# Designs tried in a protein design run: designed miniproteins, single chains, continued (4). Part 5

Each design is a single chain, and the fold is of that chain. pLDDT is the mean over its residues in the fold that is shown.

## One batch from the design tools (miniprotein)

Design m12151
Fold by ESMFold2-Fast:
Structure m12151 (fold): chain A 102 residues (1-102)
Amino acid sequence: MGERLGAGDYAGAIEELDRRLARDPTDAEAWLLRGVAYRLAGNYEEAIADYEKALAADPTFHGAYYNLGLAYEDLGDTEKAQEYYKKALELDPTFEEAKEAL
């Protein structure tokens, strides 16, 4: 979804996730959620970095590959987006969101 609610709407979420990750840096879901907050705020480089950290914590996290695809698509890199969507489907062939994005 391309609609932005405002920078202040994500700042509090990012700060809470920063505290969560400081306590548990292996929390792949927290990395993913902070990446989503960065992407929705238009901070695509930070979003990509957080999705990569989610994959470092859980290399089978197909949702992180899907969100990498979304971030690269938002940046206009459709080729990289498709590569990440394919990787998400390789990990979970039933992942309809990645399948629909191809």
Scores: mean pLDDT 80

Design m12152
Fold by ESMFold2-Fast:
Parts: sequence; structure tokens; C-alpha cells
Structure m12152 (fold): chain A 70 residues (1-70)
Amino acid sequence: SSSAKEEARKRLEREVHEGVLRIILGVALTLLKRGKVSLEEAEEFVREVARKAGASEEEIEEAVEELREA
């Protein structure tokens, strides 16, 4: 069985990934809103940075969908 420290580490890893995805989305949305990038460029930015940050393909797709809804 996992130690309490292992469980806490996995929880923090998920929270960090969620926080990083939120920051990536915020940056992409800001650039899009300011007319600095196209929607396509914003989507590519989210995909590239989120993937490098360790996000799963499912998490990346969800982030891109959220970007499109904004």
C-alpha cells in the first residue's frame, strides 16, 4: 500500500498539472483577446506548452475545447 507521503505527492502532482493548465489557458486567452495570435496559433500554443508540462492528450483536448468556448 502507498504511504501517506506517496498519496500526497500524487495529489500535488495532479493539482500542479491543473494549475499549470489554467495558467497556460490564461496566457493563450490573453494573447487571443489582445489580437496578438489567431485562434489556431492559440490552440497550437496550448497543445505544445501543455504537452511539455506533462499534460495527457485528454487534458490537452479539454484545454483546447475550453479555449474555443471562451
Scores: mean pLDDT 79

Design m12153
Fold by ESMFold2-Fast:
Structure m12153 (fold): chain A 83 residues (1-83)
Amino acid sequence: MTKEMEEMLERVRELLERAEELLEKGTREDILEADILVALAQMQLSIAKKIAEKNELPEEILERLKEAEERLEELTKRINEAR
């Protein structure tokens, strides 16, 4: 479970980094792709949060989950402002 959670959080981090890069480029196509990537990250985080509901995860994993949620919210706001 922990290894699976780590892999999911790493995937989310990669998706959010890619989305941030696309938003920096700022074309309409890049913004649309960033929106798709953020939606995928949100789905992965939703699954990760359900797994975390057991409260059997290390504190480090919970901290990474919180950080990813905050970054997701920031990028979602930026996408909405750019559109």
Scores: mean pLDDT 80

Design m12154
Fold by ESMFold2-Fast:
Structure m12154 (fold): chain A 56 residues (1-56)
Amino acid sequence: LQERADELKRQYDTLRRSLDSGLATGSISPESARLAEETIRRLYEEYRRLEEEIKS
């Protein structure tokens, strides 16, 4: 479970950085930004659930 949580956090951090960079440089389309935000949200929710399970 910890390995899965760590993997989700890495994916979350990577996508968050990519989205922030793309928005700052104007190199990302609104549609791509929306999809990235949806993916980031899902990863964060999954990570949060696993974190809670690990601590329970």
Scores: mean pLDDT 79

Design m12155
Fold by ESMFold2-Fast:
Structure m12155 (fold): chain A 61 residues (1-61)
Amino acid sequence: SPLEKEIKELAKKFAEALKTDLEEARKIAEQMAELISKQDPEAGAVYLKIAEGEIRKAEAE
């Protein structure tokens, strides 16, 4: 579906942003959480928590 393709593209951009620009990574995480929440609000909340954890780990390095 178009939504699934958009989520996959954002996931790829998020992984790259974690290495280069944490501010961009936060923006992508918010966008992805919103898209996932349109199908499943619980999954969106879980995704956001995981993404925030990954950003926090990247900040510590």
Scores: mean pLDDT 82

Design m12156
Fold by ESMFold2-Fast:
Structure m12156 (fold): chain A 53 residues (1-53)
Amino acid sequence: MTPAEEARRRALRLYEEGKISEEEFNTLLQRISDHEAAGDDEAARAAFDEFLA
């Protein structure tokens, strides 16, 4: 599983558990997708971790 795929699955789990809002979930998915489109899976992972900090 790529870092971007891992980040998406973690974001979905947090949303399903009610730990983040739908707005936060959509923001995370957008950030992950932007980094993935740029070809940087590690940056996608880092963006997810930074958002949760």
Scores: mean pLDDT 75

Design m12157
Fold by ESMFold2-Fast:
Structure m12157 (fold): chain A 68 residues (1-68)
Amino acid sequence: VELEVVGVEGDHVLLGVPGATADQELVLLTPDGPVRFAPVRVEDGVAYFRVPLAVLGRAVGYELVPAG
């Protein structure tokens, strides 16, 4: 799974994930545990996630999972 930084707004980042769908969540793996993000937008085969910079900066890995 590829993460693309498409924008920064204050203390948040907009991440694009090509091939991701509205039925998937981005999971950032941090030392304190996983943090889940639902997509804020899906357009042209790319799902977009709005993530706090503090969470992204602490992430040691990421996964794309079904939303449940």
Scores: mean pLDDT 80

Design m12158
Fold by ESMFold2-Fast:
Parts: structure tokens; sequence; C-alpha cells
Structure m12158 (fold): chain A 55 residues (1-55)
């Protein structure tokens, strides 16, 4: 279904974004990494909600 494709795509983008952030910030603290994960998750959730509203 289109919804499943959107969920899978959002998860893939979130993982990629976190991996790229870690690669650019190898000396980041645990707190900074947790913050980055939370921000990425919030952005992914907002994007998914926007896509579901359009569907």
Amino acid sequence: SEREKMLLEAMKLGIKKIEEWKAKNPDSSTEERIQAVNEANKEAQELLEKKLKEA
C-alpha cells in the first residue's frame, strides 16, 4: 500500500540522516547524539503526517 511505502521511506531517510550526522560529528557527546535522533524522529513524524494529510 502507499501508506506502507511512505512509512518504509521515512524510516530509511531517518536512518540515513542519523548515520550521516554521526559521520560529520564523530566527537559528539551522548547527549548530542540523543538530541539529533529526537530531532530526526520529530522531522520524520511531521513529514509522514503531512503526506498522510495529502493522501
Scores: mean pLDDT 76

Design m12159
Fold by ESMFold2-Fast:
Structure m12159 (fold): chain A 58 residues (1-58)
Amino acid sequence: LEELVRRLVEEALAATDDVSEAARRAARAAIEASPKEKHDEVVELVREVTRELALEKL
């Protein structure tokens, strides 16, 4: 799950310079790839991973 989320966030960040747009794309893809019971957990993981990777771009 965490590996999938990290990959999706990296792909989204590579496609756009807008961090918030990247987070939205990654969250949508992660939700589609995960069972309904895990949606809240997946959204929170996308938020955390996007924050970490965005800080690395500075």
Scores: mean pLDDT 75

Design m12160
Fold by ESMFold2-Fast:
Parts: structure tokens; sequence; C-alpha cells
Structure m12160 (fold): chain A 96 residues (1-96)
């Protein structure tokens, strides 16, 4: 249980970091205008790849600790939050 709580705290911290990167990139793209949109899309792609890699690491660690189902849930929530932030950020950039 304590190992699951640590895994959850690490995932929440990493998720917040990735969401901040997405929001900062969206805000910068809006300030810089349409020419910055390709750079924003590339940064979102990199953050999505980082989130996918982190989710796999969470699941692998959970399997080793005997908490695979809990780790899968933590990874799913983290990926969902990052994906939502990416969609919301893209909508903001596209609406500008």
Amino acid sequence: MEEVERLKEEAESKTDELIKKINDAADQAIRDGPAAVPKYREEIKKVSEEATKFAKEVIDRGKELGYEDEAREIASQALGKVAKAARDGMARVDAY
C-alpha cells in the first residue's frame, strides 16, 4: 500500500509537470501567433511520447511490486489528464 501511494504521488507530480509544459507551450503559441503553431504541435507530440514512456514505467514498476491493477489505473489517469490538457491546449491555439 505505501508503495502504491508513492507510485501515485510520483505519477501525479510527473502529470502536473507534463500538463504545465503543455499549457506553457499553448500560451507561448498564442502569444507568437500562427507561425508558432507547428512548434507547439511538435512540443505536444514530445510531451505525449514522454507521458506514454512514463505510463509504461509506472505499469512495469507496479508489476514488480505486485500492484499491477493499481499501477494500470494510475497510468490510465495520468495519460487521460495529459491527453485532455493537450486537447484543451490545441483547442485554445486553434481558436486564436
Scores: mean pLDDT 82

Design m12161
Fold by ESMFold2-Fast:
Structure m12161 (fold): chain A 66 residues (1-66)
Amino acid sequence: SLDDLAKELSEKFNLSLTEARKIVEELRKNPDDDELVSKLEQELVLSGEDPEEVRKFLEELRERLK
């Protein structure tokens, strides 16, 4: 479910569950929204997350939402 994906995103990157849900819903509507993906990647990397892990997770998430 989308809630399960939001929880996974929240736990992996220390996001609030509410914020993660909004991200998952927006990404599901437009999986190819490069601006949204770029913004999320930038925010997570600036918060100390590894760029490679962020990219890998976002790629997997986008595929799971198709």
Scores: mean pLDDT 77

Design m12162
Fold by ESMFold2-Fast:
Structure m12162 (fold): chain A 90 residues (1-90)
Amino acid sequence: SVEELREELRRTLFQASASKDPAEFKELLERAVELLDEIVKKLENQSEKIAAINGAIAGLKLVLDSAPPEGKPYAERALEHAKKLLEEVK
């Protein structure tokens, strides 16, 4: 369900914010992008899609701010993916 995907996305972003391993951090951010794509695909209402993407952008910005230097490129890629997804939904 969308609710299960949203909760998994929240947990994935939280784990990313706490991760100290660059490989784990990369995998978590790739998973976050995959989850966001699935959430947006399953939502029917444009306003709900926009809200979900903006929520993910806010979470990714927090992850980027706390990211180790080696992890920042992965967080930046995930954030750019979310921004591109927002443009596609507008």
Scores: mean pLDDT 87

Design m12163
Fold by ESMFold2-Fast:
Structure m12163 (fold): chain A 93 residues (1-93)
Amino acid sequence: GADEKALEAAAEAIEAAAKAEEAAKAGDAEKAAEYAEKAAEAAKKAAEYAKKSKNGAKGAGAAIAGIGGAVSAALAAKKAGAEEEAERALEEA
């Protein structure tokens, strides 16, 4: 159902955040920015699936987790030097 898809999308956002952090540690601003964008897209999907959830608590939890992933990824990209790209990705989430 929508709840499972929301949780899956949230997990994708968190995974992208971890990859953005690794890219930032390597000094790869371009890859960190790409993962920040992926995290934002995954967070947006989590929020869209959460809206279709009839029992809002589980869907809301997934949407919040997705946003957390997007924020973490954006912060990693900003730290790597991709500040403008990080801000754009976060606004699109």
Scores: mean pLDDT 80

Design m12164
Fold by ESMFold2-Fast:
Structure m12164 (fold): chain A 68 residues (1-68)
Amino acid sequence: SARAGVRAVARNAGLELTDEQVEALAAVLEPHLAKGQLPDRAEFVAAAEARGVPRSLAEAVYDALAAA
């Protein structure tokens, strides 16, 4: 699931996420992962910020996902 993927990536990258941040990031990723892809970085970061995730944290999570 998108939530499991976000949690695994955060743990492996040493990032501390709240449950609310995991849900917000998973919600942004879910429609794109259903298509077998990641969103554009700028689109992902903007959508995560709109859901209350700090920009720096959203960028770090995206970069860890893209590196996997």
Scores: mean pLDDT 83

Design m12165
Fold by ESMFold2-Fast:
Structure m12165 (fold): chain A 68 residues (1-68)
Amino acid sequence: SRVLSDEELRELLRAAGFSDEQIEQALEVLRLARDPSRRAEWEARMADPEVRALFLQMGAVVDAAVAS
């Protein structure tokens, strides 16, 4: 499966109804998740239930789009 660019992710998530603030927060968390040296920062962000819920909702949208 193709890795989406940050701009492609922004366009997809805006189309799904997410705010620019939510999108930038999710992209920040995704950057932390992709960097093993920043694992502790990623775990701290994912400890917030609102951040975790947002990331899961956005992940479902991305998975559906990439699967098509």
Scores: mean pLDDT 77

Design m12166
Fold by ESMFold2-Fast:
Structure m12166 (fold): chain A 91 residues (1-91)
Amino acid sequence: SEARRLLEQGRYKEAAELALAALERDPSDLEAWSLLEIALEKLGLIDLSVALGVLLLEAVVLYDGDLRHPAIQRRLAALLAEIRAALAALP
């Protein structure tokens, strides 16, 4: 994964942007969920990282891992929009 390579190189904003784009294309991409959470944490966007992790946990526990469940998808779409805005605001 290119996002993982960028993360390993300390290129956290670029890693987050690639992981975000991957989740916008495929919400069932578990690697992209994990990489985005880690990259957001490294960027100091702790609240967004926690929100993403809580949503993934809710999908696993309450919806039997159905990341495409409509309730999960609505919340993910809103959260990804917030993450896009936060990344764009970074220097």
Scores: mean pLDDT 88

Design m12167
Fold by ESMFold2-Fast:
Structure m12167 (fold): chain A 102 residues (1-102)
Amino acid sequence: MEKKKEAIQVLDEAISRLRDAKARVERGELEPAPGTRMTREQLLKALDEAIELVRKAKQAVEEGASFDEVIRLLSEAANKASGLPEVVQALADAIEKIRALE
């Protein structure tokens, strides 16, 4: 029971960090990785897809899925947001915290 609550808190923190990153991209305050040829609209779409994957990971925890499935969804989210190193790091931090709960 406690591990499930801790996992949900980790995922809620990740969703919050991704939403903050999205707001910063919208304001031009968050720069993509050097050499990234994605438009702002493409970056925002990638962030929306990453946020949705983290929400699916949270639902998977609530439904009693394995943490391996949660980590898979977070890794997919990181791949979607690969143009934004800060977002990739936020997801990597979440993956590490979820792994520590196993």
Scores: mean pLDDT 83

Design m12168
Fold by ESMFold2-Fast:
Structure m12168 (fold): chain A 74 residues (1-74)
Amino acid sequence: SEVEPLVAQLKDADDAVREAAAARLGALGDPRAVAPLIELLSDEDPLVRVNAERALKAIGTPEARAALKERGVP
């Protein structure tokens, strides 16, 4: 499965790796990525946070929508 290695990459030391992994998980749309992507909404890098928001919006589960609402994301 493509999801497992990408979820591991969300914890990478390199912010560019985390950005790319978040974007790819959003494109895959697999709900298994939702909880790891919610953690990424608090990332130190603003581009990582933006990609996590986009990914959660793309996946669109009730959990993903609730997390975005808690942060004031439309």
Scores: mean pLDDT 86

Design m12169
Fold by ESMFold2-Fast:
Structure m12169 (fold): chain A 85 residues (1-85)
Amino acid sequence: GLQYVLEKLEEMLEEVKRMKEAGASTEDIKAFVQERLDEILPHADENAQSLLQVLKRYLETYKSNEEVIDAVEGAILVLKTELER
């Protein structure tokens, strides 16, 4: 459910931050995010799937690790708000 998707996105964000600290390239981080989103998508409800598909669609347009982190944090915030309803 929504809780599972949220937990997986938070785990992904933590790993992205670790990769950045280790000096990973933006391309490597984007590839990691794409792989994790593909793993999460089949377990997402319809609303979460729409949000994650938007994130995946714009992944190629991100120019920096900071843009990737901001986008993932934004998705987590939206899903947290939905979970608290």
Scores: mean pLDDT 81

Design m12170
Fold by ESMFold2-Fast:
Structure m12170 (fold): chain A 80 residues (1-80)
Amino acid sequence: MKKAEELIKKAEEYAAAGDYRRAVTYLLLAGEEYFKAGDYEKAIEAYQRALDLAREAGDRVGERVATAGLERVKKAQAAA
């Protein structure tokens, strides 16, 4: 859990500095850490933030990864 929180903080620092591509990367990493921890609500929030920021930054790879992450979390929730 602490690791995911630290990744969110890194994402916010990069976004504040205008480095949106790195901010997207750290949000995607945070989403994965929350997903592995079983915190599906926070995983969805992190992936949604990554998707929104990737769209604003024109990061098509980040957009695809965030979308896949959201689908994976929703599928895991339905199976639980």
Scores: mean pLDDT 86

Design m12171
Fold by ESMFold2-Fast:
Structure m12171 (fold): chain A 65 residues (1-65)
Amino acid sequence: ELQLPEETPEHLLRLVENAVKKAVDLGVITPEEAEQLLEEARKGPAAARRVLHRIGDKIIDYWES
């Protein structure tokens, strides 16, 4: 299996699911927003990457606020 050189769509989606869960736990996003982000990520690998990056930025901004 070729997971190492590039993140597979399945692996990216798992990362998004974990990031969304953490963001909800931190109160950075609502559970409703989490569902919307997960739907967006399921549209494809590029969408999943954008969602993951956006969640990361929201968490960083929250901590630096």
Scores: mean pLDDT 73

Design m12173
Fold by ESMFold2-Fast:
Structure m12173 (fold): chain A 72 residues (1-72)
Amino acid sequence: MEIDHSELIKEAIEKLKSEDVEERAEAVSTIGVLTKEGADTSPAIEALKKALSDEDKGVREAAEKVLKLIEE
């Protein structure tokens, strides 16, 4: 049976709005892993696009990589 991972995606989207840079970085990483595993992470696209303007360079770079995986 295919696992939807929808709850993990929802959690990651919420963490992406955190004031903690580590929480946002972990959220982007989680979305990236789920995308590579074949989960539908398209609900995170808007949040990831906002993360492209993040104050932290690591968060911005991770968000760009994940968006390329989703939009390829």
Scores: mean pLDDT 79

Design m12174
Fold by ESMFold2-Fast:
Structure m12174 (fold): chain A 71 residues (1-71)
Amino acid sequence: SRTTILAGLHEAIEALEKGDVESARKNLEVALEEARKNGLEEVAKLLEQALKHIDDVEKALELLRKARSKL
């Protein structure tokens, strides 16, 4: 659902801002699976890119904020 994706995104952004990469990763994986199940291709691609660049906090946050703007 959109609510599940939004919740996962919010939790991932907060986790990254606190330096908790593992919590961010887990929340992003949940959001990505839900985006794929709902056919949200653009959101799913942004989340996949954020996961690949999760150790680059600034880039990951930019990608997550873009994904949130498309929901």
Scores: mean pLDDT 84

Design m12175
Fold by ESMFold2-Fast:
Structure m12175 (fold): chain A 60 residues (1-60)
Amino acid sequence: SEEEIERIAKKLKEKFGLSEKEAREIAEIAVSLGERGFLSEDQIEPFAFMLAEAEVKYRL
């Protein structure tokens, strides 16, 4: 949902200093995978954090 994307994006911005665009793109990927049944509800936020950490550390 849009609300879930916004919540996760806010956390990614606060934790990793990502731009609004970067945070939203990562959150949208994670939420989309959850909505499609590839991630459980409890896995969505941790997956988004893993992607954000990789983005910052390795410049994906």
Scores: mean pLDDT 83

Design m12176
Fold by ESMFold2-Fast:
Structure m12176 (fold): chain A 82 residues (1-82)
Amino acid sequence: HMVSVQLTETEFATEENVREIARKNNLPEEVVELMLEGLRLGLPPSLVLIKYLLENLSLEEIVELYEKGQKAREEAEAKRKE
């Protein structure tokens, strides 16, 4: 929480960022290995991560997570205090 960084598809495209994200989210090594293999095939690791979440989550649950994130962003942009 010392710095605020926007994680984009570009940042997901590096092995170092993949490992950092995995460490912060405590992802299983199996998922990390899949993301790294995706980089070798020229796929963005963010796409591999989304596929993993999709297998565990329904499209409706993903939409709900997206809405929660968007609402939090809108609140942060409009006012820091409620």
Scores: mean pLDDT 58

Design m12177
Fold by ESMFold2-Fast:
Structure m12177 (fold): chain A 55 residues (1-55)
Amino acid sequence: MKELEEKAREALRRGDVEESLSLLTPEQQEAARYTAEKLREIGDQIDKELEKKKK
């Protein structure tokens, strides 16, 4: 885990996030996609709550 985190930080400094992700296993890539999807859903929920406050 720490090694992957270090690789991710190194890639981010170079702008190679895609390269970092390509080194992950299919299961880890799926977990990353799930996390991204969940974050998008949370963002949508936050936007919805903020819109409710205006209504």
Scores: mean pLDDT 68

Design m12178
Fold by ESMFold2-Fast:
Parts: sequence; structure tokens; C-alpha cells
Structure m12178 (fold): chain A 62 residues (1-62)
Amino acid sequence: SIDDKIDQVSDYAFEGRYLYEVEKDYKKALELLRKALELAKEIGGEDAIKTLEKEIKEIEKK
């Protein structure tokens, strides 16, 4: 369901952010955030897409 996919986007984004901010695991963080981004695109979550793209780009600078 779309509700289930929304929860998955949030979960991947949460875990990706944790890996980046706490564990400094940039590669794994990018993997999870990209999964969240693909799922956000599937459900048409424009705000989530924009936020995730910004976060991914920020991590790529590291």
C-alpha cells in the first residue's frame, strides 16, 4: 500500500541519516538514502524527493 511505502521511505531516510551523522558510514548512508529516493519517486512524494536529493548531494561532498 502507499501508506506502507511512505513508512519505508521514512525508515530508510532515518537509518541513512543515522549512518551518516553518527557512524560516518557515508557509503551505506548513500545506499539507504538512494533507496528512500527511489521509493519516494514511486509514490510521487515531491517534498521527500527534494529533501532526499539535498541530503544525498551533501553526503557526496564528503
Scores: mean pLDDT 83

Design m12179
Fold by ESMFold2-Fast:
Structure m12179 (fold): chain A 69 residues (1-69)
Amino acid sequence: MTEEQRRRAEEAGRRARDIALSYGASEEEAKRVGELAEQAVRAELEGDLERAIELGREMGRLLVEAAAR
């Protein structure tokens, strides 16, 4: 990946973390959501769509659980 692609993935992670916090997730849960979002964007940029989908599904599950509280 390029430095620009790495930065975009890191920004996606930060945005996902902020969204998770807005849904009532704990700081630990929000950190995990951010990590999953960053990894999913990295996988997408590398062309690993199967891994990106798997990571996105895990992230979505955590967000739904947080929002349901």
Scores: mean pLDDT 82

Design m12180
Fold by ESMFold2-Fast:
Structure m12180 (fold): chain A 67 residues (1-67)
Amino acid sequence: GDEERLFNLLSEELGLPRETAERIVRLAREDPEAAERELVRLYLQGRITISREQGREIGRLLRALAT
C-alpha cells in the first residue's frame, strides 16, 4: 500500500534508518505538513538526497496518506 511504498522509498532508496522511516510514515498520516517539513529538514542537513522523480512520488504518497 501507500504506507509500504513510502517506507521502502525512505529506507531503501533514500537510505534513512528503519526507525526514522517508520516515524515519518506515521507522521504522514497524522500531520502531513510536519512529515514534509521533516523530509525538507533531512534534505537540507544532507542526510538524504532526493531526485525530482522521488520528490514527486513522495508528494503523491503524502497526499494519499493525508486522507
Scores: mean pLDDT 85

Design m12181
Fold by ESMFold2-Fast:
Structure m12181 (fold): chain A 91 residues (1-91)
Amino acid sequence: SEEDLKKMIELLNKIKKLVESRDPSKTQEILDLIQEVYKIAEKTFSKEDLEKIKRLIGEIVRALSRIDDPEAYERALKLIDEIINIVKEKL
């Protein structure tokens, strides 16, 4: 639904703000929010788009293990924006 897509964008923007803080104590909160996004995606997207979102999430999780690295941090933000764009294309 449009409401589910809007909720995903809200959660993804919250994840971006937490990543931008570069606070390792926020990692579990970020992971929990990512799981909420994926749960909405499972009921909302086609199998093809869901596999793409799942791959991007896996890359974000890997980048978060290196959040103190400027390259990894920038990569995580770019990957989150890619998911936001996928969601916006469905609106």
Scores: mean pLDDT 84

Design m12182
Fold by ESMFold2-Fast:
Structure m12182 (fold): chain A 56 residues (1-56)
Amino acid sequence: SSDEGLEVGRRIADAIRLAQTDLEVAIERLRELAEELNIPELGEDLIAFVREAAAR
């Protein structure tokens, strides 16, 4: 809804793309985002998602 929400979405998309080349860095990015937002469940779900995507 705000510019902050759009930026969060872009950070998630960038981390998902990064996971294809550097999974460890992508996981760190998602962990940092979840800490900034104070939503640990979001970090856990997104990390699981990028691990599955990278395993292809």
Scores: mean pLDDT 79

Design m12183
Fold by ESMFold2-Fast:
Structure m12183 (fold): chain A 72 residues (1-72)
Amino acid sequence: MTEAQRLEAEASLHVMAGSIAKQQGDLEEAIEHYRKAIEYLEKALKIDPNDERTKSALKKLKEELKKLEEEL
């Protein structure tokens, strides 16, 4: 596993945890997990700046985070 792949895997785990927290109504926990996922994806994108999948995932997560922050 490359460093970029490891960071993407960490981001995926946080996306799953955030999704579960959101489903349970734990918005603050969901926000924290999505923030961590964004941080890992931004680090992965620093290693591979042309990864369109990572760019797309970042855009979607930032939009989801914004929506969750509006609920607080």
Scores: mean pLDDT 83

Design m12185
Fold by ESMFold2-Fast:
Structure m12185 (fold): chain A 76 residues (1-76)
Amino acid sequence: SPMDEEIRRLQEEIAEILSKLSPEAQKEAERIIKQKEEEFIKYAEENDLTPEELRQKLLEVAKEVLARLREILEKE
């Protein structure tokens, strides 16, 4: 689906940024990713989301992660 393709593209962009970060910045990025993943899982479990709502929320989380990783990269 178009949304699945967009999520994949965002995941590829996240991976590219991670490869460009210093070891210290990469640790910070991994911490952010883990926190966002844990928040997403908790939100999904608490809100009984439909498959469509789950995909939309995953897309939103991926965009937020990408934005924060771009900020980390810019500060280097």
Scores: mean pLDDT 84

Design m12186
Fold by ESMFold2-Fast:
Structure m12186 (fold): chain A 61 residues (1-61)
Amino acid sequence: MSPLEKEYSKLSDEELKEKIKELEEKRQAHLNDPSLSEEEKALVTAIADQEIARIKKVLEE
C-alpha cells in the first residue's frame, strides 16, 4: 500500500468524502485559472482525478 493509501485508510468515510470535495474544488479552480495553459490544466486535473479515484477505491473497500 502506498503512503497516501495508508493515510486515506485512517480517515472516516465522512473525512474521505470531504477530501474528494476539496479535490473537486481544486480541480475546478485549476480549470478556471487563466494563467494555466490547456496542457497545464489537463495535467493538474489528471492528477486530481487520479487522487479522487484512489480515495474512492478506499471508500469501496
Scores: mean pLDDT 77

Design m12187
Fold by ESMFold2-Fast:
Structure m12187 (fold): chain A 60 residues (1-60)
Amino acid sequence: SRIAELEARYRELAAKANETKDKALIEEAIRTMLEGARLKAEKAGVELDEELIEKELAAL
């Protein structure tokens, strides 16, 4: 499923980011995590605060 793919990608990106301390990889890992969370919320019938998500991404 798309959610499982995003979770796997997040784990790979987080591992590489921890090893390299690369800000671009950290940012990509966070974006991947938030995309997965959004899909999970939609599947569960819960609306996410998109403004909060955008604020967190802008703070990177």
Scores: mean pLDDT 74

Design m12188
Fold by ESMFold2-Fast:
Structure m12188 (fold): chain A 111 residues (1-111)
Amino acid sequence: DLEAELERLRREQERFEELLRRVEGLRDRMLEAAAERTALLPPARTPEDYERRVEAFMEGVREAVANLDEAEKEILREWIDLMLERLKSLNTPSAEGARELLEEIRAALDA
């Protein structure tokens, strides 16, 4: 019983680490597109400027997501679904922001 449970947890961790490695390149591609989009904007000085930068960041992410092939999209969906489940038990502003961001990327993958 205990040995079977430990082996299952080990396999789940190995699967997570494999997904994380595969997603690392996709994440970097999304972050690069977001950085290119936000680089076109002047430094934020007002709350309205910050809202514009956040939207530009998300536009870059959506562009990168749209350029993924179906296999890459499936890997990203699996990773996002796993991350959303892990964030479900966390009640911090950072975790809430990460959840909202991941949910928006997840929606873009299904568009």
Scores: mean pLDDT 76

